Designed miniproteins, single chains, continued (4). Designs and how they scored, part 82

Each design is a single chain, and the fold is of that chain. pLDDT is the mean over its residues in the fold that is shown.

## One batch from the design tools (miniprotein)

Design m15021
Fold by ESMFold2-Fast:
Order: structure tokens, then C-alpha cells, then sequence
Structure m15021 (fold): chain A 75 residues (1-75)
């Protein structure tokens, strides 16, 4: 069995929440995520070997979504 990898959230860079039924909110969240991409690439290039920049997208059965960008440390 693979050993579980523990990660520690060092920094929350961006957090966006929206209802998926709101097409304008979804489009705004995607535009903000795209605008953050150069900064995310810069942070990834500058990250130490034990740190990652992670983008998490989640959606619920109720039609709520979120996009979160975090800097995490692998333990």
C-alpha cells in the first residue's frame, strides 16, 4: 500500500466560490483564474522542492463550485 502523503497548507493565495447555475459568476471565476495563471507559474518556479502550488476545483451535487489556489508543503 502507498504511504499516505501529508500536506500542510502554508498559504491560501486565492479562493473563489460560485453557484454553477450562475453562468456570469462561473465566467468571472474562470476569468480570475486565468488572470492568476502568470502569478501561479511564477510561484511554482520559485517554490522550494518540498512545496507545491495547488489549484483545487470542487463542485457539489447542489450546483455550488469553488476554485482555491494554495501553497502547500509536503511532509
Amino acid sequence: SSAPVEVEVVEEIASLSFAESDAAAVAAAEAQATALEPEIERLRAEAPEDELIVTTTSRTAAGNGSVVVRRVRIK
Scores: mean pLDDT 68

Design m15022
Fold by ESMFold2-Fast:
Structure m15022 (fold): chain A 50 residues (1-50)
Amino acid sequence: SSERQEEIARAFQELVEVSQRLVATTDPEERARLRREMGALWARYRELSA
């Protein structure tokens, strides 16, 4: 559906944003947080794209 395509696009955009933040930071605590966030977003993106 159109709504599903919009959700997929939003999930992908969030992945791009988190990826950029992860590349930009060297703080171990922030990197760990961003990795967890990226994992959750990847799971959602895969589920929506299935």
Scores: mean pLDDT 83

Design m15023
Fold by ESMFold2-Fast:
Structure m15023 (fold): chain A 68 residues (1-68)
Amino acid sequence: FAPAKEVAEEERERLYARLVERVGEADAEAILANLEASGVDLSEENVERYVAVVQNGRAVTAEQRAAA
C-alpha cells in the first residue's frame, strides 16, 4: 500500500483530538481502538457515525426511561 500509514497516523491524531473534546480521553481512545479492531477506516465520517451511535444509544435509553 501507498503510505496510508502516514495519512492514517495524521488523521488518527486529528480525530483523537476532536474526540477527546467531545467524549474525553478514555472514551476517545476506546472509540478509535474499536474502529481499528473492527477494520473500519479511520475517517471523520466513520468516527462521527460511531460516536453518534453511542450517544444515540444513551439518548434513546434516557428518553425511553423518561417516557416510560
Scores: mean pLDDT 66

Design m15024
Fold by ESMFold2-Fast:
Structure m15024 (fold): chain A 64 residues (1-64)
Amino acid sequence: SLKERYEKELKENPDNATAYLNLAGVYYREGDYEKALEYVQKALEIDPSNEEAKKLFEELRKKL
C-alpha cells in the first residue's frame, strides 16, 4: 500500500518531508484527520515553506 511505502521511506530517511506530506494526504483521504495533522506538522517542521503542507494543515484545522 502507499502507506507502507511512505512508512518504509521514513524508516530509511526520517527527514523526508515529502514522505510525511504524502502520509498526511493518505490519512486525510481515509478520514483520519488526527493522523493527517500529526504527519503534516512533521512535514512543516522539516520544510516550513512547503505550500502543499500549509494548505493541507489549514484544511485539517477546519475538519478538527
Scores: mean pLDDT 83

Design m15025
Fold by ESMFold2-Fast:
Structure m15025 (fold): chain A 72 residues (1-72)
Amino acid sequence: ASPLTAAQEEALRRLNKLVNEYFEAKENKDEEKAKEYEEKIRELLSKEFGQPPEQVEQQIADIRYSVDEFLK
């Protein structure tokens, strides 16, 4: 297994919280909050995980797809 640093573990915990908040906003059809949490996820992936913009947008697209499929 690849070890995570303490900073990466904290960032992953924050990411999981934001994804859950995004899911709840989508379930409640609160598009303003959903967009706000999406922007926070984008910032976290870029700043804490150091992902390039293309990878960040792909991760966001994957999260949107998974949430939308689950809520069908």
Scores: mean pLDDT 81

Design m15026
Fold by ESMFold2-Fast:
Structure m15026 (fold): chain A 57 residues (1-57)
Amino acid sequence: KVEEAEKLTDEAVRYAQQGDHAKAAELTRKAVNLYLESGDEEGAQKAADRVAAATAA
C-alpha cells in the first residue's frame, strides 16, 4: 500500500507542475489516506509537503 501511495504522490506532483491543481489535490488526498491506513503519519505529511512545494514552484 505504501508503494501505491508513493506512486499517487509522484502523479500529484506531475499534475501540480502542469497546473492541474484540482487533479493534484485529488491524488494527494488518496495518497495521504493510504499512508494513514498503513500507520505512516510521517509519510502522509511528507507527501502533502512535496505536492505543496511542487505547486509553489
Scores: mean pLDDT 80

Design m15027
Fold by ESMFold2-Fast:
Structure m15027 (fold): chain A 99 residues (1-99)
Amino acid sequence: SLSKEQLEAETLLAIGDMYLGLGKRLAKQGRFEEAARWYEKAVEIYEQAVKLASGDIKKRAYKGLAEAYRNLADVYRQLGDEETAREWEKKAEEYEKKA
């Protein structure tokens, strides 16, 4: 991978981490629908990072995806959508094994 692609991936990781943090803060406040939107944005950003990244940066992106999907499962369960929560849990497990 090129140094520019790795730098771009690192920038995307920082953005994903910021969105994940915003989602966690909203979830702690009981704002589960808003938290879900920020977690979904974090997923999109981490997926972009995975496409550009290799090595340790890619593992960090997989860890971010796993955490975002775990948090999506938790908020969907709080919203009463157990079926969607289970789908997010399966995605989290997939990325946990890649991290």
Scores: mean pLDDT 89

Design m15028
Fold by ESMFold2-Fast:
Structure m15028 (fold): chain A 69 residues (1-69)
Amino acid sequence: DEAERNKRLAEQALEAGEQAYKEGLKHPEYKDQLVESLLKYGKHAGDLSGKKEEIIKWAEEKAKEVLEK
């Protein structure tokens, strides 16, 4: 089912993004690069998963968290 496939792709994209985010937090000296990578990932993964708005919102929220640290 197309809807179920799109849901799985979105869940996989969010899981991969969360893992990359947690790894990036170990290197605060590269926070600006982490922010840029999160925003680029959100845009690209959103376009691929069919859940663009949800994934972009996640990426923007994580980028804001990094900037506030």
Scores: mean pLDDT 72

Design m15029
Fold by ESMFold2-Fast:
Structure m15029 (fold): chain A 69 residues (1-69)
Amino acid sequence: SMEEEIQKALRDYFDRLVEARRRAAREGLTPEQIRALNKEIYQEMLELAEKYGLPDDEIEALKRMLESL
């Protein structure tokens, strides 16, 4: 279903965050550069979640993650 496709897309974004962190560690990126990369990906995830009406709990969790960065 469309909902399952959206959930898969959000998980794919999360996997990209993990890969970005692993790459950053190997290449010696600064904490500020890592935060900038994470903010960009989380912001895209939040926009997708809000656009397609994911459950409020999931949207609030994404907002909380962005606020903690």
Scores: mean pLDDT 77

Design m15030
Fold by ESMFold2-Fast:
Structure m15030 (fold): chain A 67 residues (1-67)
Amino acid sequence: MIGVEIYKKEGEKKAKELIDQAKASTDPVERQKLLDEANKVLKETEDYIKEYQANVDAFKARAEAAK
């Protein structure tokens, strides 16, 4: 759990750095490239976490049903 949260934060930080660089760029082509990279990082991180989250959610539902 803690490791996943750290990985999510790291992914968000990397994406934010890329977005910040895109904002500093005056070239629309470079800006789009940086934004595309940021979106890719975010999507990969989100996909990984979402799959794990689904498993956690199922476990919680089972625990609640057993209550």
Scores: mean pLDDT 76

Design m15031
Fold by ESMFold2-Fast:
Parts: C-alpha cells; sequence; structure tokens
Structure m15031 (fold): chain A 68 residues (1-68)
C-alpha cells in the first residue's frame, strides 16, 4: 500500500514536471525528493492519506513555480 502510493506520487509528479518544461533528469530528482518527503511524513506518524495530500500539494506548488 505505502510503496504503491509512493510510486504513484513519484510518477505523477515527474510527468507534470516534464510537461512544465523540466528535463527528465531534473524531474526525476524532484519527484524522488517529494516521494522521500511523503515517506518522512509517514515515518513521523502522519496518516498515509494526509502524507499523500501534502506530497501532491508540494508537487503542485513546484510545478506552478516553474511555470511562473
Amino acid sequence: EKDKKLKEIKEEVKKKLIEAGLSEEDAEAIAEGIAKYMESLIKQGVSLEEAEKKAREMGERIVEAIKS
């Protein structure tokens, strides 16, 4: 469950970053960082659902910053 959601978030964020104009290498690095952030939240006791929400929000903010 956790590993599946981490992979899904990483792939979704990576795709959005590439679509926003980042190289595949940069998109991979940022998406990996977001996945690690989500995992860190879960390790700290944040629920899987809340950690996923926060990870998605972080990814969206980064995409928006790149577009601006």
Scores: mean pLDDT 81

Design m15032
Fold by ESMFold2-Fast:
Structure m15032 (fold): chain A 71 residues (1-71)
Amino acid sequence: AVSPSALHLNNLGNEQAKAGKLDLAAQAYALAIQEDPSFAEAWNNLGAVLEQLNKLDLAAKAYERAAELRK
């Protein structure tokens, strides 16, 4: 089960991303991961935002971690 704090931070990241606030979204997703490193959805969402920020190497690592956690 994902922690309530990690869920809240992931939801905040989703709101920031929808508003085009990609740096704030990345920070919120990173905090969600810090609260729950097994939160695959937060890793995937971080990857998507990092890709939009043209941080392609970091995005690839985030996506890989999300895939590993979903096995």
Scores: mean pLDDT 86

Design m15033
Fold by ESMFold2-Fast:
Structure m15033 (fold): chain A 80 residues (1-80)
Amino acid sequence: DKKIAELEARIAANPDDAEAWLELGKELADQAKYEEAIEYYKKAIALNPDYKEAWEALGRVLDGLGKEEEAKEYFEKAEE
């Protein structure tokens, strides 16, 4: 996957690039690799706790996995 390779190279050059972690998570979620996507969304949030899009992305993946209560908590964080 060309975009994943580009994002991995970007993270290798700058591990604090929260946007690259979020985008890598989205690419993995598109491939139904939800557990890896969750890890990378959490990394983006750890680097930028005010990253609303990362909280929303994490909530959507958890909702899709049937973890409705946990998803609700992350959606509430995205609204703050």
Scores: mean pLDDT 83

Design m15034
Fold by ESMFold2-Fast:
Structure m15034 (fold): chain A 71 residues (1-71)
Amino acid sequence: SHKELLRLIGEILRLIGEILDLERELKELEKKYKEKPDEEIKKKIEELKKRIKELEKKKEELMEKLRNLKL
């Protein structure tokens, strides 16, 4: 249904927004790590990469639902 389509699109857009915010944070931390290597920064980079990967998987699952939805 059209309502289900709009709901899925809304959820996908929220996930895209969250991913973009985290990717921006990741780029800033990677820049800081390149300027001054630090184990705490390295740990934060790895945690952000893991979180981004988890959100990308959720986005893919929702996009698959969107592809299979009848209009």
Scores: mean pLDDT 85

Design m15035
Fold by ESMFold2-Fast:
Structure m15035 (fold): chain A 72 residues (1-72)
Amino acid sequence: SSKQQQIEELRKQAEQKLREAEEAIRRGDRETAGRYVYEVIRLANELEKLGDTESAEKFRKRALELAARVEG
C-alpha cells in the first residue's frame, strides 16, 4: 500500500539523518548535527501519524540522545 511505502521511506530518511548527525558530531559541527537531529524528530512525528509508533519512539529516543551530546 502507499501508506506502507511512505512508512518505509520515512524510516530510511530518519536512519540516514541519524547517521549524518553522528558524523557531524564526530566532526565537531554542532550546528549541522542539531539540524539533522531536528529533522529526525520531524520524521518520527510523521511515522507516528501513519501508525508506526514503535519506530517513532525509537527514532525520538536516538535523536534526543544525540541532542544531549550536541547541547551539553
Scores: mean pLDDT 87

Design m15036
Fold by ESMFold2-Fast:
Structure m15036 (fold): chain A 56 residues (1-56)
Amino acid sequence: TRKENVIRFLLSELPVDASDELVEKGARAVGDLMGLSEEEIEEVTREVKERLRKLK
């Protein structure tokens, strides 16, 4: 899905120790570019944070 593609892209670009602010900024920028809704951007942000946490 488009959301999953955005999540995968952010995980490939962001450092494992990315701050919450950096994740939020990235999800907003890429999500807006890809036409995601506000709710979808929030879901992407949450999912990216969770997956990065598990990689630590």
Scores: mean pLDDT 81

Design m15037
Fold by ESMFold2-Fast:
Parts: sequence; C-alpha cells; structure tokens
Structure m15037 (fold): chain A 60 residues (1-60)
Amino acid sequence: SEERSRELARWIRDQFEEALKNTLKDVEKEIEEARKAGAPEDYIKRLENLKKSFEEALKS
C-alpha cells in the first residue's frame, strides 16, 4: 500500500535525476569522442553548452 505519498514523490524525483545523469554521461562521452575524431570546434562547443544545460537542471 502506497500510504506514504512522500516515498512515492522521492522515488519519482530519483527517477528523473537518474535520467538526467544518464543523459549527461552520454553527452560527456560524445564530447570526448568528437574531440578524438577532430570534429569542428563549433560542434564541440554546442555539446559543451548542452552539457551545461543538463548540469544546471541537476542543480535545481
């Protein structure tokens, strides 16, 4: 029985946080691979901006 609404709310928060963390890891991996592949600097900057956006979301 889900008598404790606060437990459900925490579980939901944890799920969203985990999803954001996983996406952040994927973006970080893409940045590293792009750098190794010699991708254009503007592409790498776009990925870095995306990373910052997800980092900011995790701080909220």
Scores: mean pLDDT 79

Design m15038
Fold by ESMFold2-Fast:
Structure m15038 (fold): chain A 82 residues (1-82)
Amino acid sequence: NSLEQAATLLKMAGYHFNAAQLQRVEEIAKLLSDDTCRQVIQNHATDLTKFCLPGTLAPSDKLPQTTKYVIAGYMVHHNIPV
C-alpha cells in the first residue's frame, strides 16, 4: 500500500500524522502532477533528501504513488499550498 509505505518513510524522518492529516495527504496526493512533485522536491531539497524518494533519480520516469504521498505529507506538515 503506497500510503502505508509513505507514512513509514515520513515517520522514519520524524513526521507524525493523525487520521485527519492522513486523509488530507491522500486528497492532496491525488491533485499532484509529477512536475508539481519535482518542483516541491527542488524547492525543499534540504528536507526531502532524508526520504531517499523512489523514482526521483531519472527525470523521464513516472513518479511512484509512494513518492507523491511523501511529497503530499511534507506539504501538509509545512502548510505548503498545492
Scores: mean pLDDT 76

Design m15039
Fold by ESMFold2-Fast:
Structure m15039 (fold): chain A 72 residues (1-72)
Amino acid sequence: VDLSGLDPHVVAGYRFTVTYARENGLSAADLVSRRDAVVQRLRDSRYYQSVRDNQAVVDGLMAGVDRAVADA
């Protein structure tokens, strides 16, 4: 998947989701069904907590998660 030209926060959310899936041994079907678990893990991260007050960053991260799930 070509992530060039995308918002850096969208790229970050995408990569977080792919990494989470790989580290937890999730299949494409598992990733789709467990999207909310990925989002919860992101929200529990220190990174997300540092940016949670910036809506544009949060929106970009969530768009990245959704793109990774759609590409699975």
Scores: mean pLDDT 78

Design m15040
Fold by ESMFold2-Fast:
Structure m15040 (fold): chain A 64 residues (1-64)
Amino acid sequence: DEVVIRVAAHELGVPESALRELLEAVKRGEISQREAAERVVELSGGRVSLATAQRAVSAVLAKL
């Protein structure tokens, strides 16, 4: 789980701690997977597409 988040954060170019907080918020039902992906795009400075962020968020959540 830790390794999965670390690898995803590195690939997306976002801080690992920020990605972890977003994934935990999705697990608690505070935000949707779509909202988490939107925030990942923002954190990346727009370097990753929404589609890439959505796939990454979904893939990491499936492994948690």
Scores: mean pLDDT 82

Design m15041
Fold by ESMFold2-Fast:
Structure m15041 (fold): chain A 70 residues (1-70)
Amino acid sequence: DLVDQYLRLAERFRVSDPDKAIRYLELATQARLARLQREGVDPSQFERERRRLQRRTDEEIQRIRREAEE
């Protein structure tokens, strides 16, 4: 699955190439949002999932950046 591949790549590069890891994490989120849109979920449901996904992605990006600075 494309999303799982992006998430595995993000984890693989987390320490060795944080910028690349962040890029893959963003790609995974975009792929998930595109999938939800194609599945035709209700607009209110889509907005809740989008907000939840963005929050989780932002938290993980912040964690990767913080680890890279230490």
Scores: mean pLDDT 83

Design m15042
Fold by ESMFold2-Fast:
Formats: structure tokens, C-alpha cells, sequence
Structure m15042 (fold): chain A 86 residues (1-86)
């Protein structure tokens, strides 16, 4: 299963959480691309496995607790998580 995680209004902690989700996906035999543009972080992980999925959801929820917005949807084999950290 694949995951795309996008966090807007991300602080340093949220960016590190997102990078952790990418590393978790790679540890499950997947691949991950992490892009940081100002306060926006995007993780695109292929073959995330259970560990990568849990880490991505956790990063999104952490941002949601601070910013009050989180959306998720499934498109084919990809879960897309969008959260705001402020």
C-alpha cells in the first residue's frame, strides 16, 4: 500500500515526524520521497507497509491536534493524508 502525507504549517517537529514516516516505509522494503518547501512537508511512499502507514497517520494526527484540520482519502492502492499544523 502507498501513502502520500502532506502537512501545511509544519514546524520542525512535524517535519521530523514526516521524515520518520518515510524511513518507516523504507524499513518495510518500500521507497519514500520527502520534500520540504518552507512550512510544507510532503512524503510520497510506495510499499509503505504497516509500519510506514502507522507512522504517516501518526504524523498527520499530530499536525491535526495543533492546526485543527485533517483529511484522508483512498485512491486505488494509495492513502492520501492532508493535515494542517497551524
Amino acid sequence: MNVILEIEGADREMIEDARGAGLAAESQGGTAEVTVEGDKVTVKATGAGPGGMVAAVGAGVNAFIRGGKMESKKEGDTIIIKAEGK
Scores: mean pLDDT 84

Design m15043
Fold by ESMFold2-Fast:
Structure m15043 (fold): chain A 61 residues (1-61)
Amino acid sequence: AVEEAERIFRELYEVGKGTVRNVTKELVKRGVDEEEARRAAEEAQRRFDAEREARDRAAAA
């Protein structure tokens, strides 16, 4: 669930729609339970934000 949410988040982020709400909707559409989908989307956003911050920090060093 979380790995799928991460992939969806990256795809949606590319088109300016990378939000927990949009990722949750896509997961529910793919058959994931709404509560599980929301938690997976939130986890995916946290991981994506952490990766982005790490990348920005590396680029600045």
Scores: mean pLDDT 77

Design m15044
Fold by ESMFold2-Fast:
Structure m15044 (fold): chain A 56 residues (1-56)
Amino acid sequence: MTVEEVAELLQRLFHLPPAAARRQAERLLAKHGGDERAVRAELGLLPRDEIEALAA
């Protein structure tokens, strides 16, 4: 799973700006070692406060 694929998914699901979505995508992929299943599971469990942290 690529950074661009995760960033596009974040933009679609959470309406994040491209820059914030890309940063979060890189973080998620690094955290899970590129595991697409783990990344997708975490996207379904992502809390709103973590989305706010992307703006900080």
Scores: mean pLDDT 71

Design m15045
Fold by ESMFold2-Fast:
Structure m15045 (fold): chain A 77 residues (1-77)
Amino acid sequence: GKVTLTFTLPNGEEVTVEGENVAEALRKAGMVILTHSENVLRGIGATLRLIGEVLDNPNMSEEEAQKLVEEAVELVK
Protein backbone atom coordinates (compact mmCIF):
# COMPACT_ATOMS: atom_id res chain seq x y z
CA GLY A 1 0.00 0.00 0.00
CA LYS A 2 1.04 3.64 -0.40
CA VAL A 3 2.66 5.59 2.44
CA THR A 4 2.15 9.36 2.82
CA LEU A 5 4.40 11.60 4.94
CA THR A 6 3.64 15.28 5.62
CA PHE A 7 6.21 17.54 7.27
CA THR A 8 7.11 21.22 7.67
CA LEU A 9 10.44 22.55 6.37
CA PRO A 10 12.44 25.13 8.42
CA ASN A 11 11.08 27.92 6.18
CA GLY A 12 7.48 27.03 7.18
CA GLU A 13 6.55 25.30 3.89
CA GLU A 14 4.49 22.12 4.25
CA VAL A 15 5.48 19.21 2.00
CA THR A 16 3.74 15.90 1.32
CA VAL A 17 5.55 12.91 -0.19
CA GLU A 18 4.05 9.57 -1.23
CA GLY A 19 5.81 6.25 -1.74
CA GLU A 20 4.90 2.64 -2.41
CA ASN A 21 6.36 1.81 1.02
CA VAL A 22 8.02 3.52 4.01
CA ALA A 23 11.51 3.31 2.47
CA GLU A 24 10.40 5.07 -0.75
CA ALA A 25 8.49 7.77 1.16
CA LEU A 26 11.52 8.41 3.42
CA ARG A 27 13.85 8.53 0.38
CA LYS A 28 11.61 11.19 -1.23
CA ALA A 29 11.38 13.14 2.06
CA GLY A 30 15.17 13.01 2.41
CA MET A 31 15.63 14.45 -1.09
CA VAL A 32 13.22 17.31 -0.32
CA ILE A 33 15.07 18.05 2.95
CA LEU A 34 18.43 17.92 1.13
CA THR A 35 17.37 20.38 -1.59
CA HIS A 36 15.97 22.83 1.01
CA SER A 37 18.81 22.64 3.55
CA GLU A 38 20.97 25.72 4.16
CA ASN A 39 24.02 23.45 4.41
CA VAL A 40 24.38 20.71 1.77
CA LEU A 41 26.60 18.55 4.01
CA ARG A 42 23.97 18.60 6.80
CA GLY A 43 21.29 17.81 4.22
CA ILE A 44 23.31 14.82 2.97
CA GLY A 45 23.87 13.69 6.58
CA ALA A 46 20.13 13.86 7.33
CA THR A 47 19.31 11.87 4.16
CA LEU A 48 21.91 9.19 4.99
CA ARG A 49 20.47 8.87 8.52
CA LEU A 50 16.99 8.29 7.07
CA ILE A 51 18.39 5.57 4.75
CA GLY A 52 20.37 3.99 7.62
CA GLU A 53 17.29 3.82 9.88
CA VAL A 54 15.29 2.08 7.12
CA LEU A 55 18.11 -0.46 6.62
CA ASP A 56 18.11 -1.15 10.39
CA ASN A 57 14.29 -1.45 10.50
CA PRO A 58 12.86 -2.30 7.04
CA ASN A 59 9.38 -2.82 8.58
CA MET A 60 9.28 0.66 10.14
CA SER A 61 5.76 2.00 10.68
CA GLU A 62 4.44 5.12 8.92
CA GLU A 63 4.15 6.83 12.34
CA GLU A 64 7.82 6.09 13.16
CA ALA A 65 8.82 7.33 9.68
CA GLN A 66 6.87 10.56 10.25
CA LYS A 67 8.75 11.23 13.52
CA LEU A 68 12.09 10.39 11.89
CA VAL A 69 11.45 12.90 9.08
CA GLU A 70 10.58 15.62 11.63
CA GLU A 71 13.88 14.91 13.46
CA ALA A 72 15.80 15.06 10.15
CA VAL A 73 14.30 18.49 9.39
CA GLU A 74 15.61 19.75 12.76
CA LEU A 75 19.15 18.60 11.81
CA VAL A 76 19.20 20.92 8.75
CA LYS A 77 18.04 24.09 10.57
Scores: mean pLDDT 79

Design m15046
Fold by ESMFold2-Fast:
Structure m15046 (fold): chain A 79 residues (1-79)
Amino acid sequence: SMLEEFEKLVEELRKTLEELLKLGAISEEQYKRLMEALDKLRELAKEAVEKGDERGLRTLIALVRHELEEYKRLLEEAK
């Protein structure tokens, strides 16, 4: 399902951010703000599912995928 795809992308992004924090590539404050933003995106995804808003959920998936790609690029540069 699209919700399962969204949750998998969020989990990958969480792991990527944890690795960036361990390498010192992002600050603890930056990490905290990013994690809070992910919690808000999860809330929006739940609302989209409850309302049957497939377009909204697809937009959130695209947003998380884009962010994951950017942070994975940063992670490779930090190694």
Scores: mean pLDDT 87

Design m15047
Fold by ESMFold2-Fast:
Structure m15047 (fold): chain A 62 residues (1-62)
Amino acid sequence: SDLEEAQRLGREAGRLLREGRAEEGLKLSHQAADLYEKAGEPAGATVVRGMGERDAEEVRRR
């Protein structure tokens, strides 16, 4: 389902961002957010997008 795929991509995005892969992690966080919106979970979309953007910016500042 779109929700299950969104959760998988969001988890993978978080893993990439923790590893310092800002661009890859941010792309997956945006894909996860799109799937959360398709699944009718706008709150989940907002959270995963916001965390991805904040974490990617933090990695870029290193």
Scores: mean pLDDT 85

Design m15048
Fold by ESMFold2-Fast:
Structure m15048 (fold): chain A 66 residues (1-66)
Amino acid sequence: MEGLLEDAEKERERNLERARELAKEAAASKDKSKAAALLTAAALLAMSTLDAEAAMEIINEGEKAI
């Protein structure tokens, strides 16, 4: 059971990191449509982790691109 919970935690951390990467890509994009799509993907991925504080931070970072 411990291994299963630890794997789930690592997967959650990876999803948050991917969401942050997508938000940064959105902020760096000169194409507003692409930025909006990347931000949407980042927000959905962050929300899937159920970490509301981290999700809000990622969304706020990405909103600077739009």
Scores: mean pLDDT 71

Design m15049
Fold by ESMFold2-Fast:
Structure m15049 (fold): chain A 74 residues (1-74)
Amino acid sequence: MSMEEKLREAIEEGVRLSAEDPEKAKELIKEALVEAGIPEEEAERIARGTVELSKIVPPEVAVQYALREAKEAL
C-alpha cells in the first residue's frame, strides 16, 4: 500500500471517529501525518483543522482538506 493510501485510510478513520471521540480522531490523524513525514507541529495543526472542519462539512471534504494540507506541508 502506498504512503498516500495509508494516509487516506487513517484520515478517513479519524474523520469517522471525530463525531464520537474528537481527541482520539485528532491523535490518529496527527500520528498518520507524522508517519508520512510531516513535522509534528504541522501535523497537529492539520489534524486539529480536519477534526474541526468535519463538524460542518461532509466527511469526503474533510478528508480532501487534510490530504491537500499534508501535500503542501511536505
Scores: mean pLDDT 83

Design m15050
Fold by ESMFold2-Fast:
Structure m15050 (fold): chain A 111 residues (1-111)
Amino acid sequence: SEKIEEAIKRIKEIMDKVLSRVKDPELQARLKEVGEKIIEAIKNKDPEGAVEALREMVRLAREAPDPKTQEAILKAVAEIISILMDAGIITPEEAQRILDEVRRLYREVRA
């Protein structure tokens, strides 16, 4: 599907930008693995796998060493959620649950 191919391309671009901004090698490696899991979930049309990978990415944002890195990862999660909804991989309800987790953590980072 052309729509699926475009979604994969967009997500790769988002992940490459996040990885370029992350200096910690362990966090960079874990983010790369999460990105690969998201792409695999898209290829397999696996909404559960996509949601699980996004939640791991939110967890990695929480564990990130500084607020700028946390904000970069959370912004990437929100952008990927939009792409996954547009591609029909996740439902609006699934997307909203993860976005609520992102917004909560974003408030904690800014507090």
Scores: mean pLDDT 85

Design m15051
Fold by ESMFold2-Fast:
Structure m15051 (fold): chain A 67 residues (1-67)
Amino acid sequence: VVVPELSETEIRVADAIEELGLGKATVRSVAERTGLSQATIYRHFPSKEALIRAAQRALLARRAAEE
């Protein structure tokens, strides 16, 4: 099955969201966790919904790679 490719930034953000918790993740908290600037995050994720979507897709890609 072909899954959309994720950028390195999207993967790092998804990992940070997983560690913070989807309901508590904010652009600022993700920026602090990943070492990225808020501007870089906004460039890739214009909304909190986009951040959550990226985290879900990274988890799906990880599971596809495992089995």
Scores: mean pLDDT 69

Design m15052
Fold by ESMFold2-Fast:
Structure m15052 (fold): chain A 76 residues (1-76)
Amino acid sequence: AEEEIRKGEEYYKKGLELEKQGKLQEAIDYYHKAIEYYRKALDLAEAAGDEELARRARENLARTSEKLTETMQKLA
């Protein structure tokens, strides 16, 4: 769960970097990868009964999903 959160954060950070460069489609791809890792982290944390890690995964998932939506809107 912690490793999945870390990988999600790495992909999210790369997405932010690409968005700053105007590479919106590539940023969207990285935000999707971050979401996949945060979703996996949430599933693992819930299965383990780790409420703190589950909360962190949910918060990161929500933040990344919002950012994905914003970035997709910029392509219109």
Scores: mean pLDDT 85

Design m15053
Fold by ESMFold2-Fast:
Structure m15053 (fold): chain A 73 residues (1-73)
Amino acid sequence: EDEILKEAKKRILEIQKKAAEKIEAALAAGDKEEAEKIEKETVEEIKKILEEAAKKLGVSPEEVEKRIRELEA
């Protein structure tokens, strides 16, 4: 169980870090529209990771989010 949560957390952090770098690059280039697009795509990718983890654990995506937050505390 904890391994699935750790993998999900690691994937989410990697995606957030990559997205932050791309958003900074887009904003530095003056491309606010591209930055907003990256933000939306990032939210959708995170949602899919949470849904996959939820399916593997037999719980809701909300429960996966809660358990990941507890691992951060």
Scores: mean pLDDT 80

Design m15054
Fold by ESMFold2-Fast:
Structure m15054 (fold): chain A 120 residues (1-120)
Amino acid sequence: MEVPEEIKKLIDEALASPTINWDIVNKIIELVKKLSDEEQLAVVEYLIDKTFSPDPRVASLASAILLKVLQYLAETRPDLAERAIQLVEEKLKTAPPEHQPNLQAVLDTLRETLEARRAA
């Protein structure tokens, strides 16, 4: 399923920023909440692909936004968070070596968030 154009535009605006813009990130999360399950996972995939940017600034911003979206899923939709983990694992298999550490860190953080919820 395709990412809605409104969300793509907001992600691209956030990635064009010199630093993380939390107002845009929060707006992305509010729009993601209104999406279908498949569209929410499409947003996750779109952000994963942006972490493979050759621009380290864009890659870092995309990783931060991805982490915030995944935290929202882990807290409110653990079923989708498990599916997002599988998607990140599949992307790691084909990720460029230089981008694997950042994507692995995102995966580890998501797993830790889900485990913390289970322990609480």
Scores: mean pLDDT 82

Design m15055
Fold by ESMFold2-Fast:
Structure m15055 (fold): chain A 90 residues (1-90)
Amino acid sequence: MREAIEELEEAVRRAEEAARAGDAEATREAARRALEAAERLDLSDPEAREAIRRAMERLTRALRVARELGHEESARVLEEAIAALHRLLR
């Protein structure tokens, strides 16, 4: 659990940086790593659910920044990642 939460937080940080830079491939790689880490979390644990909610909030902010900068492909990748994280919390 601890390692998966740390991996999720690191992947989200990398996705934020890549999306601001307009690096679509780096954004995709970071988003994939975030989803892989989230999928390893035990969602019966409130700490895990909170980590995913925090990740979604951060990625939503990164999405807004990417759109404002015209980084359309990075924005699309983030939209897909946010939707996937939301489905995990259903």
Scores: mean pLDDT 87

Design m15056
Fold by ESMFold2-Fast:
Structure m15056 (fold): chain A 124 residues (1-124)
Amino acid sequence: DEADKLTAEGKKALSEGDYEKAIALFEEALALDPNNVGALLYLGKAYLKLGDYEKAIEYFEKAIALSTPGGSARALYYLGEAYAKLGDNERAIEYLERSVRLAQNIPALQEIYDRAQELLEKLR
């Protein structure tokens, strides 16, 4: 699938720190498949890395709306990180606690659980 290929290329660009290239690739993926949860999640993450927290929040909220409970845990973690970057610790804590609840006792989500717990300790 073309959208999945563009999302994979965008994820590689994101891991290499090329946030502008990552954004362009994820936007192309979303033009082909507006409901691609991976592209929405990683586009939000790219905007988070660029300091555009408002856009990051918008894309994470879209990802949450389209996700299964397991996928929502990742999006909720990044939404919490975005609110923490904005200084909205109350909302950040709310979303991080929701992420922890969904990730709890799921081996595939252990990294998200650990990261959410670490960030919660820093915000309290």
Scores: mean pLDDT 86

Design m15057
Fold by ESMFold2-Fast:
Structure m15057 (fold): chain A 65 residues (1-65)
Amino acid sequence: SEEQQQIARDVGLALRAIGLGIDGGLKGKPEEGLKEAEEVAKELKDEKLKELAIKGAKANIEHFS
């Protein structure tokens, strides 16, 4: 269904946002990584998943910085 396709897209975008956080931390560019993660997170339709994606990106930036 279109709903299932949208959930799959949102999950993929959430994982991408977290990945951008990891990349930013590893490169020593935490502010850039967070900005990129937040831009990707804006595309999520599920507000709860969006919040979790941003929180996950921030946590991974801190861990890998």
Scores: mean pLDDT 87

Design m15058
Fold by ESMFold2-Fast:
Structure m15058 (fold): chain A 67 residues (1-67)
Amino acid sequence: SEAEKYLEKGGEYAQKGDYEKAVEYYEKALEIDPKYIPAWIGLIDSLKKLGKYEEAEKVKKKYAEIL
């Protein structure tokens, strides 16, 4: 699926240490499928890697609401 393709891209950039690009692609995956758990996990992890802890907390709360 398109969401899977974006998740793969996000993972690829995260593996290269490009966490800003990783965030971008994980967000694209979630635009397609807001319940796509692997993309939520990737987004939260990448935000933490960027030191964006407040942003990561907001994303965690949003994810908890989707369940």
Scores: mean pLDDT 86

